# Ledger of designs, part 61: designed miniproteins, single chains, continued (5)

Each design is a single chain, and the fold is of that chain. pLDDT is the mean over its residues in the fold that is shown.

## One batch from the design tools (miniprotein)

Design m18104
Fold by ESMFold2-Fast:
Structure m18104 (fold): chain A 87 residues (1-87)
Amino acid sequence: MASKEGTPENIYPYIASRIPEYSAEELKALVDKYLKAMAKYIKEKGPLESEEEAIEFLKEEGFSDEEIDLLFEIGRLIEQYNKEKIK
């Protein structure tokens, strides 16, 4: 596929160093679950209009409040990492 939104494997150790409560493997598993859920949402409902809609959908897909909070933190760290790589 032309649009590669893949997270490099090196980002998980980076995130784990910022969130020491979780291992890189645990963070990767949670992100994979999130990306699959969001891909499904976007294909069926279109782009996200608000984080509130995303939270509701994630809860329906079986994410806990704790997992959702962690996903937001991971998202912030991924965005920072990506901006550093993009000149």
Scores: mean pLDDT 71

Design m18105
Fold by ESMFold2-Fast:
Structure m18105 (fold): chain A 66 residues (1-66)
Amino acid sequence: SRLEIALENMQSALASLPPAVVEEAMKIIENSEDVREGMVQAAQFVSKLIDEAKRLGKSLEEVLRG
């Protein structure tokens, strides 16, 4: 079903990220007034972190730490 596929894709995406990055993404969602807006902000955070890591030739964890 579409729900099973969506859950698998979400689990795979989370499993591919370092735990520290997942934790910060979850904090963004938790601190948002609207869960959907929080999810958008978390996705933007992860996307920017990935782009910066590629640009600097660093790991996601190194970029997250500064």
Scores: mean pLDDT 76

Design m18106
Fold by ESMFold2-Fast:
Structure m18106 (fold): chain A 98 residues (1-98)
Amino acid sequence: SPETRRQRREVILVEASGGLMVILTSVALRHSETVEEMKKAKKRVEDLYRDALARLDAILAATTDPAVQALLQQVRAELERVYKESMERLNEKIKELE
């Protein structure tokens, strides 16, 4: 129970990375005026996504709880969706500014 609660909390904290990716993407799309600023925002989102996946993989390797495994699958799928959408939107604006 304490280990399961800790693992669930860690997954929820990783899920917050998705919200941060959305915020960074939205701010960049609204306020960035140069290709360099957009590329910096893109790299920050890429780094957040990579770090988030590494954290989910670490939790998956440590858990045998089916509820934690199911939560990991849900959060991974959501992060992949958010990342793909963010990358598409950022790349479109980079092309517009070039």
Scores: mean pLDDT 88

Design m18107
Fold by ESMFold2-Fast:
Structure m18107 (fold): chain A 89 residues (1-89)
Amino acid sequence: TEKELLEQIIKELQEAIKALKEGDIEKAKEHLKEAVEYLQKLIEVAGLTPELKEIGEHIAEAAKALMAGDIEEAIKHLEEALKLAEKML
């Protein structure tokens, strides 16, 4: 269901943030990949809503920050994505 996909996105974003705070960049990247895969599945069933687009944009900015080595900026973007996803429940 859409709710189950959203709950998986929330879980993967929480795990990515936790991994970044613990300094485990590789684990954070794995959880971000899972979050993107669940987001793509949710977009297939729900359509590209403004909320899902904004979540995707924050995840993309977090990934760019990680490539630049800016862990603080990556966490900030993931926390915004998480907040948006939680509001959709």
Scores: mean pLDDT 90

Design m18108
Fold by ESMFold2-Fast:
Structure m18108 (fold): chain A 80 residues (1-80)
Amino acid sequence: MEELEKKSEEHAKSLLPLVKEYREAVAAGDAEKAIELLDEIEERILEFLESLKDKFSKEELEQYKEEIRKYFEEQKAKIA
């Protein structure tokens, strides 16, 4: 669990700057940049889940990935 906890902390910390840039882009009305940042955040989350595939069943992993993809599709749709 120590390795998983460390990886989760590092991953979450790595996303904070991207989330901040995304919020700033939305506040500035820069829809193009906001969508690009959402795509990058989505990709990094999906890569992290794939790195943890041995911790989930195939069904659980695919369900989590699908939930993430749907969430980000909805967020992008709200922008433009």
Scores: mean pLDDT 78

Design m18109
Fold by ESMFold2-Fast:
Structure m18109 (fold): chain A 55 residues (1-55)
Amino acid sequence: MPSVEEQISAIVKEAIEKKIPKEEAAKRVRDVLRSAGYSEAEVETYVGVAVHELE
């Protein structure tokens, strides 16, 4: 399986290329981070950074 960072990068890239809404991309990133065992505070921090460039 790809790393968590690779999965997040792939989600953001797909969201940009396929014009997926920022909210949907954020949900996918949250799901990946929660599945990997990150805390809610860490999830919100990483989601904010990962989807910053999405409209």
Scores: mean pLDDT 77

Design m18110
Fold by ESMFold2-Fast:
Structure m18110 (fold): chain A 82 residues (1-82)
Amino acid sequence: DVEKAIKEAEEAAKDNPRLLEALRFGVERTKDSPFGRKVLAEVLKEAAKIPDEEERRFLIRSAANSLPPYLADVLREVADLL
């Protein structure tokens, strides 16, 4: 469920305004792809567990390397916002 994944990611990022805005940006950029939205939300939910900003960006960029180019580009843009 895409909506559930997004809500779980928002809850995980609730105390980090920058991460929450990056999540919202990525969700909007993937609006035409339910798959892209779900994967983005799941990656950012896992990233929210990492307190170090550089390690968090590394996780997001590493996830991008295994995804289709369109989604990889969005995740890299999201990582650059952090």
Scores: mean pLDDT 86

Design m18111
Fold by ESMFold2-Fast:
Structure m18111 (fold): chain A 117 residues (1-117)
Amino acid sequence: SLDEIKKKIEETHKKIVELRKQLPPREAAVASVLYKKFLDKLNEVELEALQRLHAGRPKDEVLAEFKKKLDEIYEETVKEIRAATSPESQPVADELIKAIKELVELYYEYFKLLLDR
């Protein structure tokens, strides 16, 4: 259900915050900025998708464009996190990247279900 996906999104946000705290202070601060940038981009892509729907674009086309842009944001964020973290921090960075991927997949499923109603 939509409520179950919303709960999973909230739990994944909390997990990402806790994982960032496991990084050294400077890397944690940079990761915080990168995560805010990631969330801002997710909001922009969602607003663009809603605007395309309002303009009468087909739901399937909007959903496909939404997924493509989510994948692009994810790939950019992974690259930035890898560049911002030391070799010693890579195990934590790997878990952070996995959590961000889960969040992207949850946003896609949420949006898809929203359009199917």
Scores: mean pLDDT 89

Design m18112
Fold by ESMFold2-Fast:
Structure m18112 (fold): chain A 87 residues (1-87)
Amino acid sequence: MSPAEENLEKVLKAIREKLKELGLEKAVFTTEPTPLSDVDVAMARIAYGVLKVAAENAAKRSEKDPSLVEKVTKEGIELIELIAKRL
C-alpha cells in the first residue's frame, strides 16, 4: 500500500461513516428502496461521486501538501451534512 492509497482509504472511510450516521448509506451504496425521493437519492449519489474524485486528487497531491487530505475530509463531511439538511 502506498501513502496515497492509505490517505484515500482514510478520507473515503470518514465520508462513508458520516453518510451512515445521516441514514444515507443505502441511498448511496445500494439499489434498495428508500423513503427518499429519486431526486434526493440522485443528489446524495452525485455528492459522493464528486467527493470520491476530490479524495483521489487530494491523496495524489498529499506528498506536496499533506493538509489537502484533512481539508477534503472536513469539507466533504460539511457537504454531506448540507445535502442531508436539503433532503
Scores: mean pLDDT 79

Design m18113
Fold by ESMFold2-Fast:
Structure m18113 (fold): chain A 92 residues (1-92)
Amino acid sequence: ADTEEGRLAEEALEESRRILAEAGFSSLAEAYAALTEDEKKVIAAKIIEELRKAGIADVPPVPVAPDATLSEAGEAILRVALIHLEVLVKIR
């Protein structure tokens, strides 16, 4: 992590590992496998909404998501995705 970009990426990876471990998962794939179909749709919609808020013009319309509450796995995946999105926006 000798550059600002490297530092941000390292921090994102460290926070991602911590978030997943706190939710009881060893990997992103394990957490994703625990999601329901409805949770996957909710997460996708929230990610697209955050991409639009970041000013990314090429993002598709926010899809219609079911009114589903996110589990610990769903919340962990969403947090990981948002951390990586923040890094991508900052290093643009």
Scores: mean pLDDT 75

Design m18114
Fold by ESMFold2-Fast:
Structure m18114 (fold): chain A 90 residues (1-90)
Amino acid sequence: SLYDQLQEKLVRIKELLEEEKLEEALEELKELRKFLVEEMNLPEEVAREIEELIERAQKYLDQGKKEEAAELLREAATLMSEAAQDILDS
């Protein structure tokens, strides 16, 4: 199910963030955003907000600011989880 695929992706992202594998977490978040847009019809405004968070996290990673990057990646994961829940409850 789409719910099972979503939960598997979110669990993986959480594990990567807990292990401080931030570059891998960022790539998984990009993939999850694509999944939500293409498979779950994520609203464009929400997709854009998520993209901005991911782009800002990438810039912080490029600067070696891992703590700031991790915060933005966690925010993106939370926003995607909440948005997906709203879609599934529709």
Scores: mean pLDDT 85

Design m18115
Fold by ESMFold2-Fast:
Structure m18115 (fold): chain A 93 residues (1-93)
Amino acid sequence: EITLTVSAPVVDKETGSITVTASAPYRGEAVFRLYGLKNGLSDPLQKEVRAERVGDTDVATLEAPAEAAKNDQFVVQARYEDGTVVTGQAPKL
């Protein structure tokens, strides 16, 4: 089973931008997207990012604007070309 690992969010002190790194075992080409979760509703925080293959792992660095700090949780979705969809939650800020 594919486990999507999401890093703790990092906030840039000067810009307020929020960065998470997501990784999953390589299973062909994947696109990753960062979502904010607020009151049970998910909104995409940026456009989809194509994952970069590093050995047997797909990795993506995902950024959200400072306004995204209002969200209760950050969730990353990985979508593979074979139709597999995996989600992972970032640790709390």
Scores: mean pLDDT 77

Design m18116
Fold by ESMFold2-Fast:
Structure m18116 (fold): chain A 90 residues (1-90)
Amino acid sequence: MKKEVLTVTFKAKAGETIEEAARRAAEEVAARLPADAESASGAVTVDGKLAALFSIGADGKVTVTMLVADPKAVLAEGTEVTATANVFYA
């Protein structure tokens, strides 16, 4: 299998929870996957701290596992959210 690293960085929206930001980051990674990618897996950091793990299957299904104590906590607008994924090819 070939492997690449894909990174997506954005800022939290007003009223966005950590869970919502992490899911949006994982979905942005899914949207940016090359057409020949089989799967991806990675991590989401919020304000530089590990917040979630995620995986994207061959069907494009995004699965997010929250690692924070309160995934419903609302982020300050403009908080940096970064998803870093390992992209796998057949």
Scores: mean pLDDT 82

Design m18117
Fold by ESMFold2-Fast:
Structure m18117 (fold): chain A 95 residues (1-95)
Amino acid sequence: MKEELEKEIDRAISELALSSLSAGTKSTSPKTSDAFRKLLDLVRTKSVEEQVAITNDLLSKLKPIIEDLKSGKISKEEAAKQSLKIVNETISKLE
């Protein structure tokens, strides 16, 4: 179901955002937060078919980063950096 894919991407984005904020840095990255918000706004303007395609592409790219973060293979900072890169690349393709 479409709703399950939307929940998965939202959970993935939330996990990465929370991980970067909870790393004891006490420093908010406005760039990361703004990029994620911009991505979600752009996705919502697209057709259902495009939303599914974008969600699948993002999920496939973000899933390895989330898995590596959960297994401790990468740092929270590195996970945030890689996720920001993927988000910005996706925004550029949608604009």
Scores: mean pLDDT 65

Design m18118
Fold by ESMFold2-Fast:
Structure m18118 (fold): chain A 102 residues (1-102)
Amino acid sequence: VEEAAERLAKIYGYRFAAQLLVSLADRLEKEGGDPELIAELYTAAGRLYEKMGKFDEAATLYDRAAEIYEKLGKKPEAYRFRAESARLKGDNETAEELEKKA
């Protein structure tokens, strides 16, 4: 998913690609789609926002992915994305603690 997101960003631009991925993830979430795929789509969009320097938007998407992984019982992935979100928000102490739990 991340590689496909990067290719879309090269063709259509980072903002457009990120918005498409979020829209797709939101739609799949409403339709009861695969939660792991939904989390991957939010993560891919977050990576694109991060590359654009849109750290608040990226952090929000990583938090959404972490919530999905938590519900799936994938605690290492949930802690990882919560740590990424905390880091982007400037909370390095929380990020380091969460990384140790992943």
Scores: mean pLDDT 82

Design m18119
Fold by ESMFold2-Fast:
Structure m18119 (fold): chain A 93 residues (1-93)
Amino acid sequence: LRELVEKALEYVKRALEALEKGDAESAKRYLEQAIEYLEKAREQASGGTKRALEDAIETVRRALEAVEKGDLEEAKRLAESAIQGLELILKSL
């Protein structure tokens, strides 16, 4: 579980770096990878952790949608929010 959430966090951080450089294509790929790891983590989780992972998945999906719409500033805000949420999940594991 922890390793999957750590991988997801790494990919969201890489997405944020790509967004800061204006690289929407790389940001999209990194957010998609983060979602894959979070979905795998969700399958291993239960109770409050599962709900927190579902919230994180929703936030990352919104960031991906913002990238697809060309709203890179909104995508950055959502990526930063996802990072905070994932760090909180890791602290509780």
Scores: mean pLDDT 86

Design m18120
Fold by ESMFold2-Fast:
Structure m18120 (fold): chain A 69 residues (1-69)
Amino acid sequence: MRSTGDRTTNRTWDTSDTSTDTSRRMYDGDRTGSHSTSDRDNMRGTYRDTSNRSSTTNRDSYNTMRRSS
């Protein structure tokens, strides 16, 4: 069924390498993910706070109004 079988053998090695890289990211990501997320959030927080300050005010107003009601 298609000559793909022969190429599959070579691909098997490539797949292992690719899988290893993906798995590596997952394991590293799982542990480092939380830390990276915090770090990223910190950077984003600063930038977001500055950029979204105006928008944040609007958000706060709506939230405050709802609760004040």
Scores: mean pLDDT 45

Design m18121
Fold by ESMFold2-Fast:
Formats: C-alpha cells, structure tokens, sequence
Structure m18121 (fold): chain A 66 residues (1-66)
C-alpha cells in the first residue's frame, strides 16, 4: 500500500539513505494515493541529501494517507 511504501521511505530517510527514500516515495506516488507535489518535494529533499527535510515531509504524507 502507499502507507507501507511511505513508512519504508521514512525509515530510509531517517537512516540517511536518500536514494532508497526517493525510490520508495516514487513507488508510493505511482499508487495515486499520494499528493504528487508533496511526493515530488519529499523525493527531491531525499535525493539532495536533506534527510531531515525528507523525513518531515514523509511524516506528513503518512498522516494524510493512513
């Protein structure tokens, strides 16, 4: 589910694995249950190495989807 993918993305972001976090956000966005602009923002933050920023956006997305 989108929630499961976002939870894994958040775990990856908190671990500092920005590549895994960005990939998992992309997969969550493909489900259609994630706001595209917010998903893109979270993915960009993760890919740019802003692990704290990515985690904050992912926590918000999880609250909206779950």
Amino acid sequence: SAADLLAKALEAARAGDGEAAARLVGEASKTGQVDGNAGDRAGTLAASGDSEGAARELERLLQEVG
Scores: mean pLDDT 82

Design m18122
Fold by ESMFold2-Fast:
Structure m18122 (fold): chain A 89 residues (1-89)
Amino acid sequence: LEEKRAFLRELVANADALFAKYAPDGVLDYEQWKVFATELLTGLGEEPTEERIEFLFKLADVNNDGTIDYDEFRALLQLLLDAYDPSSL
C-alpha cells in the first residue's frame, strides 16, 4: 500500500511530463493509453490485462470521445491515489 501510494504520488507529481511523453499531440488515444496503462498497472503490482486497461480508459474518458485529455489524465491519477488513501487501510 505504501509502495503503491509512493508510485501514484510520483505519477501525479510528474503528470505534465508523463502526459507529454505518451501524448505528444495533446491527447491519449486507446493505443497510446495501452502503453501507459501497462506501466501504471505493473507499477501498482497489478497484472496489466486488457480488461483492466479498458476499464481505466473508460473511467478516464468521461466525455466518451475515445481520447483522454490532460485534465482527464490528471483526474484519473488523483482518483487512483485517493483510492489508496491511508484512511482505507
Scores: mean pLDDT 77

Design m18123
Fold by ESMFold2-Fast:
Formats: C-alpha cells, structure tokens, sequence
Structure m18123 (fold): chain A 80 residues (1-80)
C-alpha cells in the first residue's frame, strides 16, 4: 500500500542519518573499507527513496543494507 511505502520511506530517511553518523565514526577510526561499505548502503537507501520503488524492492534493499551493517559491526568487533 502507499501508506506502507511511506512508512518505509520515513524509516529509510532516519536510517540514512544513522548510517551517516556511523560512516563518520568509521572514518575517524581509520576503518576506510567499513566506511565505504556504509557509503554504498546509504546510496542504496537514497536510490530507493528517489525512485519511489515498490514495497517489495524496499524489503530487498532493507535486507541488503542490514547485511552490510552486520558486516561492518563484525569488523568493528575485530578491532576491540
């Protein structure tokens, strides 16, 4: 539905803000490859919003971005 699509847009807009903060933190820590992964995730979310993609496409991008975020978290844990 259009309402569900709008909920995903709002969720993705907030997530982009959070990922931008995480990217900056990765850059400050010298984790350049992790920062690049987050940049690609941000790009995917922005493209979905700009293209006004379907809920099904938004769900696919959600899963892809979650995977990227998980991979970055694992890399951060290795630095502890």
Amino acid sequence: SKEEQEEYYELFKEWIKELEKQKKRMEELGMEESAKKLEEAIKKLKEVIENKDSVEEMKKVYEEVQKIASEVQDEVLKEL
Scores: mean pLDDT 82

Design m18124
Fold by ESMFold2-Fast:
Structure m18124 (fold): chain A 109 residues (1-109)
Amino acid sequence: MKKRVTVTLVFDVSGKTQEEIDKFVEDIKKLAEELAKKHPNIKIVDFTARLLKDPATGKTLLVVTITFESEASDEEIQKIVDEFINKAKELAEKYGLKVVKATVTIEDL
C-alpha cells in the first residue's frame, strides 16, 4: 500500500542571520535528497521551509516540512524517518540551533 509521510521539524533560529538560515535549509534539503538516494523505495514529493515569529516567546522559528511517498512497511518508514531526524538534529547542533519539535504523519494513499 502506498503511503504519504510528512516530517515537520521546528528549529529555534533566534539570533541567526538570513544567510545562516538559508544555508541550514539547503543542508537539510541535501540531507533529505541523500536519504532518498540511499532508500530506493522513497520518493521526495515536497520540501518547504518557512520562518515564523512566536508571539508568546519572541523566538524566531524555522519550520521545515518534508513530504515523501513510499510503498515500504510502517516499520521501515519509521527507521528511515528516525535516521533523517537524528541526522537533522546533528546538523542543527553544528549550526548552534535547538530542535523545538519533530512530528511525523503517515497516511495511506
Scores: mean pLDDT 85

Design m18125
Fold by ESMFold2-Fast:
Order: structure tokens, then C-alpha cells, then sequence
Structure m18125 (fold): chain A 66 residues (1-66)
């Protein structure tokens, strides 16, 4: 999840689609067992360009899964 958030930030910086990056990160969070609520928060942060916040939210969500 954290890796997906970092990858999405990198991809958008290289001219990638922000919507697709947000969807990719949210899906990666859901696939990792993150709640729909937290996955949506992470995806929204990526969509809004708040990558540092998205990474923080992903780190917190990963801790909850374990």
C-alpha cells in the first residue's frame, strides 16, 4: 500500500493520469485488506496531490491490517 502510494506519486510527476493513480492506490489498499473507508481516504489524498499525506495514511492502514 505504501509502495503503491509512492509509485502513484512518481507516476503523476512523470505526467501520468491522476485519476488512474488514485484508483490504483485505492485498489492496492483494498487488496491488502485495508478497510474501504481508509482505502478511499488514501485514494482521495493521491487524487488531490497530497502524496505525503497519502503515504502517511497508507502506513497507518498497513499497521491496522497486521
Amino acid sequence: VVEAARESAEWVKKGGDRNLAAVHTAKAALDAGVSMEDANRIGAAVYQGRYDEAIKLAEEAEKKVK
Scores: mean pLDDT 76

Design m18126
Fold by ESMFold2-Fast:
Structure m18126 (fold): chain A 73 residues (1-73)
Amino acid sequence: SNISEEEKLELLKKEAEEVVKNYKEETAKLDLTPEQKKLVEEILKEAKKLLEGGDPKELTERILELQRRGAEA
């Protein structure tokens, strides 16, 4: 059975939202400097913008990359 284009987009969006939620939760556990907190806030703003108008698949990949870098803070 074929998954509709709308259903596919809905699933990708949910996956992207879960990645964003996980990133927010993990960064909240870190004792970040004010500069690092600002960077995280900017990443979350970019993520929200992509979720609302961008490709959810690109959002997921981008957040995973930034999450790896943020975890080193």
Scores: mean pLDDT 69

Design m18127
Fold by ESMFold2-Fast:
Structure m18127 (fold): chain A 80 residues (1-80)
Amino acid sequence: SMAARRAADAATVDALEARVDALIAELRAETDPRRRILLEAELAVIRMRLLELRKLSEDPALRARLDALVDRIDAVLNAV
C-alpha cells in the first residue's frame, strides 16, 4: 500500500538522518586528519545514497527531507 511504502521510506530517511547527525558530531570532535578523511568518506557514501533515494522518490515531502540532508552534508564537507 502507499501508506506502508511512505512509512518505510520515512523510516529509512529517519535512520539516515540519525547516522548523518552522529557522523557530523564525530567529525566536529575529531582532530586526527586520517580519521577525519574516513568520516568524510562515510558522509560522501551516505550523500550518494540520499541522491539515489531522491531519484527514485516521487514524494515531494520526502525529496525535501533528502535535499535538506544533502545540503547539511555539503555544508560540513565544504567547511574550511
Scores: mean pLDDT 86

Design m18128
Fold by ESMFold2-Fast:
Structure m18128 (fold): chain A 67 residues (1-67)
Amino acid sequence: SMGLERAERELVRLYLEGRITPEQASAAGRALKALPADASEAEVAAALVRQGLTPEDARRVARAFVA
């Protein structure tokens, strides 16, 4: 889905900015692929926080997913 593609690009940006580890990026990417395409911003953010992202970074990715 376009939401997944946008969210994955945002994960790459977080990684390049040094905000997340390669392990966090990999785990977050798998979590995103497991979410339904119509997942809410809150559901996406919560899934990413469970993978070790900060609430701020999780919200960045979640906004990209739902945009």
Scores: mean pLDDT 89

Design m18129
Fold by ESMFold2-Fast:
Structure m18129 (fold): chain A 101 residues (1-101)
Amino acid sequence: NLYEKIKSLKEQIEKEKENFDRDMEAYLAKLKAQYPKLVEERKKRTKDFIDKLKAEGKVDEINKYIKQSEENRKKAEELRQELVEKGYTKAAEVLDYILSI
């Protein structure tokens, strides 16, 4: 019966999405538990790096770094929007956390 086959495929797709969301939720929990110190250390290293470039008068290198960071953030925000629209809300939450770093 064609109806039963279509129903089974729909249920499989939904189950795969649920499993993916569960894996993403577990990954987010792991990131939040293991990496808060690494997040603060990264922020400090970035600040120290920018301060060093500023002291050396390397304004062009600072501007290049800022531009690349902004481009990467924009791409991540576009991906986040796509994930939300497709119903991958837990994957979007992982991306939000990574972007907060």
Scores: mean pLDDT 78

Design m18130
Fold by ESMFold2-Fast:
Structure m18130 (fold): chain A 65 residues (1-65)
Amino acid sequence: SNKEKAIELLKKAGFGEERAEGAVQSLSDAGEKADKEGAIKSLLDAFPELSEKEAEEIVELGIKS
């Protein structure tokens, strides 16, 4: 599912499981009202090793979960 894939990508980026689940749930709850650009920026700020493409994929999957 989109939720499981988003959680796994966040875990690979360095999030603990509970934090990854919480982040994906927040994106899912916001849905189409989510600040996608703000969420991408927050991920890149927390994990500068991520590419913009990777951060965008995580946020898109979270929103669609």
Scores: mean pLDDT 78

Design m18131
Fold by ESMFold2-Fast:
Structure m18131 (fold): chain A 69 residues (1-69)
Amino acid sequence: SLEEKKRRLDLLLTGLDIKVGPSDTKEQIEELMNKKIKEYEEQLGERWGEAVKRQRDLILKLLDEIEKG
């Protein structure tokens, strides 16, 4: 359901410590995630950057599915 997808999206964003507003666009959220990936790579190493990139891809897919209904 749409509500379940939104709940999963919120959980994933919260898990990455990404703060988003209800008016933020997909593009703005992607930029925030890219910044977080860079921070994770700098702090925890490339392996964690790759893990966060995989989570980003899942988040972007969920955003697309939510937009489509």
Scores: mean pLDDT 75

Design m18132
Fold by ESMFold2-Fast:
Structure m18132 (fold): chain A 68 residues (1-68)
Amino acid sequence: SAAMQAKIAQFKAEMTAYINSIKDPDKKATAESVFSQAMKLMEQAKSVEQVEQIAEATKRHFDYLEKE
């Protein structure tokens, strides 16, 4: 529980910083939507491993957005 909370808090801080750095409003809206879906999945996570998998998948999704 505590370990999961720490990982979720780190992910939230990193993603919030990234989203706040986006100046394009359309790209920012897309990133916020992706982040919102990731946080919903985090609420359903049952293990630290699952939290890490969700975080990694979300970061890869953001990498795809950077290509546009």
Scores: mean pLDDT 80

Design m18133
Fold by ESMFold2-Fast:
Structure m18133 (fold): chain A 95 residues (1-95)
Amino acid sequence: SLREEILKKLKEAGVSEEKAEEIVRTMEEEVQALDALPPAEKAALRAQIAAEKATTTNPDTLRQLDAAERVLASDPREKLEVLLEMVLEILEKEK
């Protein structure tokens, strides 16, 4: 299953089994909450991200905003995959 794949990748990245379960649950909850948002609220979030991208000069902030925009544009399965990539990138930087 996708959940098992995510848990495996988190453990391979050095995350404990307990912490990996917490991360996956948090990711699933975030995807469910985001998917449940009305179209008007999703449009408002996209507009907010675009406005912040237009005003920020910080490259790290721009990267985070780009990732958020990709998450909003994706289906629920793709959202989990994008979030996993973001988490794994953070973990790799801490090695």
Scores: mean pLDDT 79

Design m18134
Fold by ESMFold2-Fast:
Structure m18134 (fold): chain A 82 residues (1-82)
Amino acid sequence: AEEKIREIERLREEMLAAIDARDLPTLLRLARELLRSMGYSEEEIDAVLATLEGLFAAGDLALLRAAVERIADLAIAQVKRE
């Protein structure tokens, strides 16, 4: 449990750093890794990544950061329920 939570926190920090660096390909790769680890289907993952890409293209970095934080929080909550 703790090892999985540490991995999620690492991915969260790397995703936020990618947003600050304006590195969309890295953000999408890390988000896909996290969502896949949560058990989402490839279709569900693609829909989430399309939303993140849209927020990045719109320049809404505040909503993009909030979305990333929420995904990480949901992943941690899922691990704590296991």
Scores: mean pLDDT 85

Design m18135
Fold by ESMFold2-Fast:
Structure m18135 (fold): chain A 81 residues (1-81)
Amino acid sequence: SAEKEKQERLKKLAELLENLEKALKENDAEALAKVLEELGKLLGVDVSEFVEKAKKAKTKEELEEVVQEFFRYMAKLLAEE
């Protein structure tokens, strides 16, 4: 059912968010870029700009900025039908 599909997507989203927090904690730009790419695939959106920014990030603070920009972008998409 659509409800089960929604629950499975939310579960995958939660797992990816945990992986994202781990990548930030480990200051792993490549792992963060991969998680953002997987989030883009899960949500069916182009996230290539954020993946590129993550790969170029030099500090944890820059990685956190990329994550914040990504979620702001996603929030805008969710506000639109």
Scores: mean pLDDT 80

Design m18136
Fold by ESMFold2-Fast:
Structure m18136 (fold): chain A 96 residues (1-96)
Amino acid sequence: MEELIKELIETAKKAYQLALESTDKDVVINATATAAGDLEAIRLIKEKGEEVTRQEVDRASLRAAKKAREQFKDMPIDELKEAAKKYYEETLKIAE
């Protein structure tokens, strides 16, 4: 699980960086949704510990990202970039 946590932190960081650097709203939506999914995955790992499977983590991440994309459709790009930052920062806090 420690290796999976490191992988999720790296993915969330890359997602936040992509959201920050892009001017394309669809790219920013997908990047921010990825960061939201990674946050949910870290939360699940911390709740269940060693009992959680990779498949459960992947499903939780995908479900959260799908929900986030629907919420983000009408959100301004600057607000999406701020959300991506918050998801990444929260992922780091929970991963401690």
Scores: mean pLDDT 85

Design m18137
Fold by ESMFold2-Fast:
Formats: C-alpha cells, sequence, structure tokens
Structure m18137 (fold): chain A 58 residues (1-58)
C-alpha cells in the first residue's frame, strides 16, 4: 500500500528531526489522509509537517 509506505517514510524523517511520538503520529495520519485524497507528494509533506507542528504546540 503506497499510502502506508509514504506515511512510514514521513514518520522516519520527522522522528529523525526530533519531533515527539505524538507529533510523528499526527504527521503520519495527515500523510495517509492526504495521499488518499489524491494530493501531490509535496502537498502531503506540507500537511504532514503542519500536523506535526500543531501537535507539538499542544
Amino acid sequence: DEAIAFANEVAVELHREGYSDTAVAAASKAAMDSYDAGLTREQAWENARKAAEEAEKK
């Protein structure tokens, strides 16, 4: 499943950047949702990063 593979790629990268487990989980969900919605890889990454940032803000 390409959506799962992409979400895993996003999770690995954001975890490497020092995001919390909660932020990584939020980003992975946003990545899967964006991919399922037919968004581009770039838009999916932007949505994932935004979700991670929002999760870190509490």
Scores: mean pLDDT 81

